# Designed miniproteins, single chains, continued (5), part 36

Each design is a single chain, and the fold is of that chain. pLDDT is the mean over its residues in the fold that is shown.

## One batch from the design tools (miniprotein)

Design m17307
Fold by ESMFold2-Fast:
Structure m17307 (fold): chain A 61 residues (1-61)
Amino acid sequence: SLEELISTLDEETREWVLEVVERIRAETDPKRREALLKELAHWLLSQGVPVELVERILRLV
């Protein structure tokens, strides 16, 4: 599950990811949803999260 996948991240990062995922899931505009997904991916990569883990997180959103 998404929660299990992000359990290896620090608490602040996990809380932020869950908040962004809720926003993405609530977004009805495909273009805005895509922009939020890109922001999530970019931020996770900037925090040193491995590419493979970022890809798995995005697939569960």
Scores: mean pLDDT 81

Design m17309
Fold by ESMFold2-Fast:
Structure m17309 (fold): chain A 78 residues (1-78)
Amino acid sequence: EKEELERLLEELKREDPEAYEAGVGFYRGLLRADSGPEPDELEQLRAILRYSLMFRYIDRLLAGDEEGAERDAELLRK
């Protein structure tokens, strides 16, 4: 699973670096606001991927790319 998450993140970073950067920034903001236990590496990778996909999904919907948005929605539903 870790290798799969890393692969998906590298693909997203290559295809939409702005959405990846937004997702990373958002997740880091959440970590700064949270006083709970530090999440493990796998949990961090999942969170970064989810937020990056969410930002790309929104951007694609706003741009009228319904097919691209649906692909991101399918990944988010897993």
Scores: mean pLDDT 76

Design m17310
Fold by ESMFold2-Fast:
Structure m17310 (fold): chain A 71 residues (1-71)
Amino acid sequence: MEEAKKLLEKGREAFEAGDFQKAVEYYKKALELDPENVEALINLAKSYRKLGKFEEADEYLEKAKAIVDKR
């Protein structure tokens, strides 16, 4: 969906700028529109890791792996 792609791009821009909290917000919004978006799940996990939230990072990475394994 166009909206999800736009949010993924904004999330990537925020991550590259070092604004990991803003990246989390954009990636979460992308997942609200596309819950199985592997790119959003992986980048959300990376953003949580940068914030020191390792449990949340591992949770989203596990979700991404489950979706990829299913396909």
Scores: mean pLDDT 83

Design m17311
Fold by ESMFold2-Fast:
Structure m17311 (fold): chain A 124 residues (1-124)
Amino acid sequence: KTLADVYVMAAEMYLGKGDYETAIRYAEEAIKIDPNNADAYRVLGEAYLKMGEYDKAIEYYEKAIEIDPENVRAWINLGKAYEKKGDFEKALEYYERALEIARKHGNDFAVKEAEELIKKVKEK
């Protein structure tokens, strides 16, 4: 693991504790060390999503998928951010993309999660 990966792990731990400000700081340090760390941008997006800053969350998730287009979690979270904004068409589009990638990689857990999210959005 790189030093950037250690900072991402710290950011995820603080995100899990609900300390979004500290999570953001650690993720920003990871980006300073490795500007191409897709997981650091995903963690920034998740922190802003939890804080209700949906537009900022979207920007960081878009950066994560720009760096790593195969990051299923970033695609799912991008869909969730649009769903929180009431944009169910965009949420569905991103969940379907996440499902495609999850199936391609045999990630059964992510396949089931994406299928459930798609079903719930279609009920709206």
Scores: mean pLDDT 88

Design m17312
Fold by ESMFold2-Fast:
Structure m17312 (fold): chain A 86 residues (1-86)
Amino acid sequence: AEEDIKEAEKLLERARELIEEARALPRTPEGRLEALILLAMAILAASVTLLALSKDESLPEEKKKELTKRAEELIEEAVRAEREIL
């Protein structure tokens, strides 16, 4: 439970970092491709966290709800960033 929470927090933090890194890349063709790869990785990290949380019956309900909301918000932010990079 505590280790699972730490791992979820770590994955969500990595997703945030990937989104920020993608936003910092130049608007060149090469920069756009790299940004899209980073955003895909961020979506994967957040999605894996959501899947793990959905199957974890041992987490406190409030903590599960908090982490689920953060993962969903990160996916929405990454999708928004993809639209900005188009």
Scores: mean pLDDT 83

Design m17313
Fold by ESMFold2-Fast:
Structure m17313 (fold): chain A 98 residues (1-98)
Amino acid sequence: MALAERIVELAEKAEKLRPTGSLEADIYEALFLIQAAVALLWLKRQGHEEVAEAVDKAIQKLIDEGKYAEAGRVFAEVLRAVENGDYETALEIAKKAA
């Protein structure tokens, strides 16, 4: 899924640039958060509310810990599992990361 790849790239850049305190760091953090919000809305609109709630909790915890790259990877794995129709695996991945 192109969205999953984009989320990982933005999350990794946000984490890498965060120590610089630059405007570029703020831009990549904002772009990552926007893409995450869009993906969560998409999951809810597709009827996967439990998965959306679990992954939102997981990524918020990781973001609060400064682990943006890990948050991006967890979200990407959940999105790929959902795309493959493997909703039980998607929910398990999200719950383990929370």
Scores: mean pLDDT 84

Design m17315
Fold by ESMFold2-Fast:
Structure m17315 (fold): chain A 60 residues (1-60)
Amino acid sequence: AREELLRRLAELEEEYRRNRVTNPFVAAHILREIARLLRELGAPPSAVERYEREANRLIG
């Protein structure tokens, strides 16, 4: 359900914040998972791309 997907998105965003400094590789993977979830939610391509770009930036 859409509501469950939104809840999972919030949880992934919190995991991203926790891992961003300590493990950029894990944070990058979380961002890519967020991007996939956003696609399932019907978010605009620009929103999905933003998360994918941030993931790429974290690991260089």
Scores: mean pLDDT 82

Design m17316
Fold by ESMFold2-Fast:
Structure m17316 (fold): chain A 83 residues (1-83)
Amino acid sequence: KLKLDENTVVIDTRSSTEVSKWMLSQGYEFKEVVEGGLTKEGPWGVEQYGDVLVVVASEGAVPVVKEKLEKKGYKNIIIIKKE
């Protein structure tokens, strides 16, 4: 089981359906779509599962998303790719 905290952000390049199923398998329930944050500046969605923030982005957007998260103080960034 993956242990995530409020200082951890997941960047997931899969579909929102795949993200939701995987997060539920780790014991995290969908809470809300986070409006404002990273969603104001690019073609990525931000979803909250419990206390865990998940950024749903295309693989090509991962470097830009990672840089923005690092600048916001997130030190533990996990990248999940399709398959």
Scores: mean pLDDT 68

Design m17317
Fold by ESMFold2-Fast:
Structure m17317 (fold): chain A 63 residues (1-63)
Amino acid sequence: MKGDIYEATKDQVAKHPEELTLKKGDKLVVLEDLGKHWLVAESLKTGEIGFVKKENVRLIGKA
């Protein structure tokens, strides 16, 4: 999971300061897998690091 590349499948608006805001099509690199619902990821568009809901993204490249 760490180093995997994900793509946002829909827009995500941050509900907490530690969450990423994403637009559909934005790409992320996974830093940590937190289990069932959450990832810690870096946005390749902005360089910001934060929490991402697994339901809002899909795997597009494995490390």
Scores: mean pLDDT 80

Design m17318
Fold by ESMFold2-Fast:
Structure m17318 (fold): chain A 58 residues (1-58)
Amino acid sequence: SMEFEIYERIAIKELLKLPGVSEEEAREFAKKYAELVVAGKIEEAKKLFQEFLKSKGL
């Protein structure tokens, strides 16, 4: 969907600004994140992002 593509693209751009994040890793995370956001699972999306940051020592 258009919404999915927009959220995925934004997430990839933001994640690639973070130290130690590869393009492959950013794309994989962004897909999961965008799926949760489009499904209205905002709390789960936030938790996924926080866990990702923690895995990077951020």
Scores: mean pLDDT 84

Design m17319
Fold by ESMFold2-Fast:
Structure m17319 (fold): chain A 92 residues (1-92)
Amino acid sequence: MAAKKKREEEIAKKLKEGDEVYKQSLELLEKDPQKGSEESAKLFAEMARKNYEYPEAVGYLISKAQEIKLKDPESGQLILEEIRKAIEEEKK
């Protein structure tokens, strides 16, 4: 099997983890918009820290945060800012 296939499989797993964070975030926001925004931002930031060396996974998290921003601009913006901060912290 080619080495590129193993990398694609790893990326697919990380994208699936991003989907789980997105689903949890939607449930949190529906349950309590104020606390849900803060908890969702923490979940996205933690996943960004875990996957900061995988630009495809980080880009996917950003795209999911943008989807939240379209429905809830304040929560989505908070999530995007926390993703950015998490990545910047890991690079230091």
Scores: mean pLDDT 81

Design m17320
Fold by ESMFold2-Fast:
Structure m17320 (fold): chain A 71 residues (1-71)
Amino acid sequence: PLPPVPDEELRRLAEENLEGLRELLPTLPEELREAVELVIRGAELILEGRIEEGRRLIEEGQRLGVRIVQE
């Protein structure tokens, strides 16, 4: 149900937010940490030019995060 983000916007968001996500990681509960680690890895792949692989990992991290919050 989430709309796809354009590749250019994904690169920009990855560049702007990667360090902030890394700083947040040690402050999160263990379950949420796993979800955020997937998003961080996805952002790293996008910055490496592996946009489709990075997008997929971000989507997996978002799904895991939503599931944890709803439980």
Scores: mean pLDDT 75

Design m17321
Fold by ESMFold2-Fast:
Structure m17321 (fold): chain A 80 residues (1-80)
Amino acid sequence: SRAEVFDLVVEGELLYSQGKYEEALEKFEEALRLAKEIGDRSALAHIARVLDEMLRGSSSKQVPEELRPRFEELRREALA
């Protein structure tokens, strides 16, 4: 359901805030898969925005260099 997609995104954001980047990726990958299965364009757009914000980063938080390609691929898939 749409609610499950947003729950997965919230879990991913929480894990990301804790520095658990690989676990965060797993949650975003599940959210993306589910959003595509249900055809929820607004959920896909939300996932893309969250990933875009993470990839742009801030002075206090940035995606680890080794994981950037995975975050970029998920964002690309969410925008497709």
Scores: mean pLDDT 83

Design m17322
Fold by ESMFold2-Fast:
Structure m17322 (fold): chain A 59 residues (1-59)
Amino acid sequence: MTPEDIPEEELSEKDYYELLGVNEVRKAAGLPVIELSDEMRKKAEEYRKKLEEQAKQRK
């Protein structure tokens, strides 16, 4: 096996959104948070809005 070097660009908008969620849980639990770039946050927000719209329509 080669070193598990995962390119940052291989992360999807979903992965960035999950990192935001992890950071919220980490803040609540008193754990260190993961810093996200402005571009990562923008992609996470786009995915979050998509999920909210889909979740509301599913109701």
Scores: mean pLDDT 68

Design m17323
Fold by ESMFold2-Fast:
Structure m17323 (fold): chain A 71 residues (1-71)
Amino acid sequence: SDAELEELWEKAVQGDEEAREQLVRRLIDRLLRSAGGKLTPAQVARVEETVREQLDFAIENNMDVLQSLKG
């Protein structure tokens, strides 16, 4: 899973819109599993907005999002 996230991050940083969307989906899935999977679709959409905002911030500021997620 981490190897796939690294691949998607590399492509997203290069401007691959499809990879960026896939990365968002993978990060959301990881967060939802961590939260116990009891979120409604509306709550999932809210999480998606937050993840997208954080990813954009990281790309804009040359931050390594995957490093942050690993702790």
Scores: mean pLDDT 72

Design m17324
Fold by ESMFold2-Fast:
Structure m17324 (fold): chain A 82 residues (1-82)
Amino acid sequence: GLEERLAELEERKREAERAGDKLGLARVLLELGRVYLELGDREAAREYYERALRLAEELGDGELVLEAGTQLGLLAIEEALA
């Protein structure tokens, strides 16, 4: 379930942090944002997407920047339509 997915992602997050793997950390943060969004926690999802975007920008990873930015844009559109 989603709770098991969160536990897996939290472990991957800890592994990326221990390894100093900024790219791996950015990817895990993006996945955490997706899971929190599926749980209906839009505030947590936004925070994780913003953290992922910041890391992606620091790394110069245009694909991750676009992916995180797109997710934030979709959250803003849903908020405006509600």
Scores: mean pLDDT 85

Design m17325
Fold by ESMFold2-Fast:
Structure m17325 (fold): chain A 101 residues (1-101)
Amino acid sequence: TLGELQLEISKIFAEAAKRIDELEAANAPKEELKAVLEDTVKEVLAAMEKYNAPEEMIEEAKRVGESQIAKFEAGEVTAREALDNILAAINLALNLEREKL
């Protein structure tokens, strides 16, 4: 089930990365980039709930999502950097859960 969750998360982030790249190429407003980041976090959390991920993994995904979106709003990271940072943290959490098996 963790393997299935990882594949679904990979698909969610791949689609988000494509959307962000398209919006940046179109010089879309910062609000639209933020919406993609927020929607991506919501989709990941929904996938984690669907696959009964541990609560600590869900909390970490929410925490890092909120932190990276806040940094994007503050101009500290680009939308793509925020997305990549969220994915890296989620992959770390997935790997830690796999090590408990």
Scores: mean pLDDT 86

Design m17326
Fold by ESMFold2-Fast:
Structure m17326 (fold): chain A 70 residues (1-70)
Amino acid sequence: SFAEEVKKRAFELSKQYTARMKEAIAAGKTEEAKKYNELSTRAVQAALLADTDPERAAEEVKKIEEEFKA
């Protein structure tokens, strides 16, 4: 379903940001780690939102992806 696709994509983003956060922590890059932690948390929240409001969850996923590319 659409909701399941949005949820899966949100969890994939969360995994990517968690990996980048861990890399930043290991490098002593506190500001980068904070940024990736925030994006990872937002991605988890979007995944949870997909079960109740998949349209809003999809919008949040898109915003998170745009920040990842910038």
Scores: mean pLDDT 85

Design m17327
Fold by ESMFold2-Fast:
Structure m17327 (fold): chain A 75 residues (1-75)
Amino acid sequence: SREELLEEMELAARLLAHVADAVIYEKNGDFKGAAESYRKAAELAEEGYQRTGNEDWRKVAEEFRKKAEELEKKA
């Protein structure tokens, strides 16, 4: 439905905003801020998986979580 599509688009937009924050933090050497932003993106991707059952959302969540863990080691 239109409502389902709009909800997924809003979720994706919020996720991308956190990824943008993470990239900016990482470029500035703020690895803690970058990790926190990737964890927020992972949470939104997990929400996408729970709503749709689409494995792509789950894989995206796993990738962002792994990236956050790697950045936390640098912080």
Scores: mean pLDDT 88

Design m17328
Fold by ESMFold2-Fast:
Structure m17328 (fold): chain A 61 residues (1-61)
Amino acid sequence: MEELRKAIEERRQAAYEAAVETALKNGMDKEFAESLGRMVAKAGATPEQAEQAAKDAASLD
């Protein structure tokens, strides 16, 4: 009965990738983008929320 854990891991990976890709596209450095991605993934953000967080962070730089 690993279906729930797998779904949570897939969602965390999707959020991480969305945040990192969006942050890099908006000019943030790789280390910061990866750090942000890990934070939003651990917080349980959706990919959409992760993308928005990355855009917000990039806009404030």
Scores: mean pLDDT 78

Design m17329
Fold by ESMFold2-Fast:
Structure m17329 (fold): chain A 69 residues (1-69)
Amino acid sequence: MEELKEKAVQAAYDATRAKLEGDEEKYKEHEEKMKEYVEKLKPIATPEERRELQEKMAEAAAKAAAEAA
């Protein structure tokens, strides 16, 4: 469970970085990976764990955007 959460957060960061850099192929790859990890977590995560995951993914995306600015 924790490894999937960490991978989802990392994929959100990597996807945002790739999008901001204009790398459409890497963006799609990381976005698909992120969705895959989130889908695997949905049936086994509590609503609270899903909320925390979404918040951490949003933080990772915001961090990537701030670093690019």
Scores: mean pLDDT 80

Design m17330
Fold by ESMFold2-Fast:
Structure m17330 (fold): chain A 109 residues (1-109)
Amino acid sequence: ALTLPPNGYLVLGVPADLTDEQAREIIGAFLDTVARLHAEGADYETALKAFEELAQKYGVVLAYDIGSRERALAKVREELGPLKAEVIIESDEQGRLTRIEVRGLPLPP
């Protein structure tokens, strides 16, 4: 299983100026990467590198915070301003993936 920082919040912010199609492509790629890393049992360093490479590829902002969902969200919103979509990944006290939430655009089937 994917290992993340304990009580971590990882947020991907998609800028409001992107098209809905571009936003769905970015979110889909990010979620596919999470699923792959989880299946492979990736450690934190491997997962962080993969997420940073995706953020750089798509020109989107990735932020994380330990213990505060609100601080992670604030970091992304401060950098980008209005967002079209947000992806929030949460971990438990042992660094295990517990929740993925997508806000804004619905994902394609």
Scores: mean pLDDT 77

Design m17331
Fold by ESMFold2-Fast:
Structure m17331 (fold): chain A 64 residues (1-64)
Amino acid sequence: MDEETLREKLLLLYEDPRIAKLFRDEQDLLNFFERTLKEKGKEAVEEVIETLLSLVPDLRPRLE
């Protein structure tokens, strides 16, 4: 999965209040994404998305 697709999926998840409450604002989410990508790579970002989806499994069809 490319970086843009991963970023778009995180932003889509952020639109849900159950995920939005975990971050201070959208910039906090984007900073977390950028840091994770730089320090741990794309696979770590994919693991974060799967972890967030485990909290909001009803959103999985929207990411397809």
Scores: mean pLDDT 81

Design m17332
Fold by ESMFold2-Fast:
Structure m17332 (fold): chain A 61 residues (1-61)
Amino acid sequence: SEERIEELLEELKKWYEENPDATFAELVQRAIELAEKYGLSPEERLRVLGEFTEWYLEKVK
């Protein structure tokens, strides 16, 4: 659901803010772990990855 995607994105963003030296690969691994925890479908996981990647690229400008 939209709510689960939003909750995962907020948790992932907070994790990144607490781990600013994390590599993109480590961020992707964290996203996979959280997606499994939140029970996201494969399509929802791709959406989360896309939305987080866009946020991440904006953040590291």
Scores: mean pLDDT 77

Design m17333
Fold by ESMFold2-Fast:
Structure m17333 (fold): chain A 66 residues (1-66)
Amino acid sequence: ALAYANLGGTYADLGKYDEAVEAYKKAIELKPDFAGAHLELAKALSAVGKAEEADEARKEGFRLLA
């Protein structure tokens, strides 16, 4: 889970937001309660213009922290 989240961060740093989304989704698949991965997925989705999906990922991330 953490390795895929780190991979997603690297893709995002390179501007490869579609690949970042894929990596963060994989991190969530392995650990669905990984709040950090949901929040980073929201940032990557915002970067590719998927505002509704980004909002959903952000809400799920905050839900897991509360």
Scores: mean pLDDT 81

Design m17334
Fold by ESMFold2-Fast:
Structure m17334 (fold): chain A 65 residues (1-65)
Amino acid sequence: GGAEAGEEAEEAGAAARAGNEKVMEISIKRATDLGAGEEARKAAEAAAKGDSKQAHEYSMKAYNA
């Protein structure tokens, strides 16, 4: 984890909520390279389903992954 991983997970969630698939995929890939790919993917999945609270919680977990 760390700040960079958490920032990428937050971006993945924000991009998913906005329907920006390209940015979402790039951010998930970057988070994966930083060891937080599962958290970033789950944040994006939650955001795509409209669950903003769960999306935020998964992005916060990426900071600690």
Scores: mean pLDDT 82

Design m17335
Fold by ESMFold2-Fast:
Structure m17335 (fold): chain A 89 residues (1-89)
Amino acid sequence: SAEDYYNKGKELRKQGKYEEAVEYFKKAIELDPNLAKAYYDLGVVLYELGRYEEAVKAFEKAIQLDPNLEEAKKLLQYVYRKLGEEEKA
């Protein structure tokens, strides 16, 4: 299930296995494309991997699905800072 893949991704993230976590969060999203939390956690692990442009897209999608997800908005601003803020916003 989407929940099973999401939970596996979270466990891999806790272990620092970020590339494997990306794979499982993507599998969760394939089964449930409206799972905002999976996009949020995908953004976090992409950020940890230095994949900033992909992290932006994941956080933007999480916010689109759940506009009240304040953690995603805060982290998105932090990622924009890494990319050069106004030119990459």
Scores: mean pLDDT 85

Design m17336
Fold by ESMFold2-Fast:
Structure m17336 (fold): chain A 65 residues (1-65)
Amino acid sequence: SAVETRVAVHEIEELLKIAEEHNIPEAAKLAREALKYAQQGDIEKASELAKKAVEILKEKGIDPY
């Protein structure tokens, strides 16, 4: 739905911001890729990439939640 797409886009934009603020280029790259898929309506692929970005952040000691 349009609402689910908007929520996913917003959450990924926040994730990208966190990755960029902490200078973690690997997580930022995955978050940007996830954002592109979310904007195209591919929420499944966007979610997979966003989860990968979160895991990289957590490995670096950053919990985005």
Scores: mean pLDDT 80

Design m17337
Fold by ESMFold2-Fast:
Structure m17337 (fold): chain A 85 residues (1-85)
Amino acid sequence: VTVEQLRAGIDRLKATVREVLPPELAERVIKSLDMLKKALEEGKLTVEQVKVSLRVMATHFRETLSPEAAAAVQAAIDELLALLD
């Protein structure tokens, strides 16, 4: 998987977050995704560490969001995880 493909995957997840989450929560999540994207581009994270971070994020969303919002974000995370496999 190329850094460009991972960047595109993260940008798609960011778009879903902006659409589905309240603006304040979306901004915080997008900031975390931007930090993950930057660390990946700078070679500071392995693919395995990115997968762990995404799974932790997915678990947190299942516990904090509505079922509908959690499902939309989970689908976007699963798509990004599939790209990393």
Scores: mean pLDDT 78

Design m17338
Fold by ESMFold2-Fast:
Structure m17338 (fold): chain A 96 residues (1-96)
Amino acid sequence: MKERMERFRKAAEAVKEYLKKNYPEIDDDLFVIATGPLVPEIRTGTGTLEDAIKRIEDSPFKDKAEKLKVIAQAVYDVATGKMTVEEAIEYLKKNL
């Protein structure tokens, strides 16, 4: 739990900084829509990335949904240990 939440925090911070510099149209509210649903999932280990993706798809931000899904995937993969923060930033560069 603590290690997953620490990885999540570091991933969220790094990704948010990257987005502010390169994708200013993805503001703090959109970032929360992409990453907020991941918090209980990462904390408990019982939720899935698919739950977060569904919330993004059900949001009114359909024109940005694909970018928000990419952001959710990157943050989730760092939090679960599948990627480093640096690999997540490279993933965003390629997919945004």
Scores: mean pLDDT 76

Design m17339
Fold by ESMFold2-Fast:
Structure m17339 (fold): chain A 55 residues (1-55)
Amino acid sequence: GAAALAAAKAELEARERELVRRYLEGEDPQTLQAEMEAFLAELGRRYGLAPEELR
């Protein structure tokens, strides 16, 4: 529902900000991309959302 989507997007935005910060600090982009993909899959599973609903 809308509440689940809003909560999932808030968590995604917080994680994206953290990964951008780590990228600017010199972490490997491929590692960060893999972590984002894993988080997106976990977030979708926890909230019962398809990945396309979070994008």
Scores: mean pLDDT 81

Design m17340
Fold by ESMFold2-Fast:
Structure m17340 (fold): chain A 66 residues (1-66)
Amino acid sequence: MVKVTATGLDAKTATAVALRAIGAGGEAKVSGGKKATVVATGLSKEDAEAIKKAAEDGGGTAKVEV
């Protein structure tokens, strides 16, 4: 079980990241301010790395934690 925290996301990127996490069988929580933050849990390492890349490609920052 792996956790991904992604920050600095536009709403569209945050939604895409959250949907990828849910589609991978995990849970995702989205919180917003000027930029959105997504915390995804219950992921495999491979799914977590894919989600991290998607967030970074969207201009955000993401960290994978166990």
Scores: mean pLDDT 80

Design m17341
Fold by ESMFold2-Fast:
Structure m17341 (fold): chain A 95 residues (1-95)
Amino acid sequence: MFLGMLGYLKTLLRGLSQEIKDAIKNKDEKELQELIDQLEWLIKYMDRLVDMAKSNNSPYYDELQELLNTARDLLNALKNKDYQKVLELSDKILS
């Protein structure tokens, strides 16, 4: 069900956000690149789920779209090496 999938995606994004914070703190560029690759894959997966939620008139469409937008913002900040923005977005995801 979309509720279970939304919970699962939130858990995955929270996990990635924590690992990204840790990689930045530890200056682990290799781990950070692997996490960027994982986040890009997750965004592609979420994009398909958002399309499916919209097509099925899911009540979770707006929450899934918001989560997708947050993931995209995080990826853009990471690619721009805007670590201040990455930390702010990660803290928002973890709160």
Scores: mean pLDDT 84

Design m17342
Fold by ESMFold2-Fast:
Structure m17342 (fold): chain A 80 residues (1-80)
Amino acid sequence: SKEEEIAKLEKLAAQLEKEVKELEELVKELEEELEALKKANAPERELALKETILLFAKAALDNTKARLEEVKKKLKELKE
């Protein structure tokens, strides 16, 4: 039924919203860690590793946000 599909998508949207929040917090922590390493004149290898991890975290955040927007769009269409 339409109601069952809406309920499943609302649950998925809630899960994705939680994942977005967790990834936003992770990105912020990694950015703060990277800035601390830069201020401490950490070796170039340590900076490069942290920058790589940050890039992957940002990509995961962008992908999860895109999925959430698709789910929200589908929910809006089903509720109209």
Scores: mean pLDDT 89

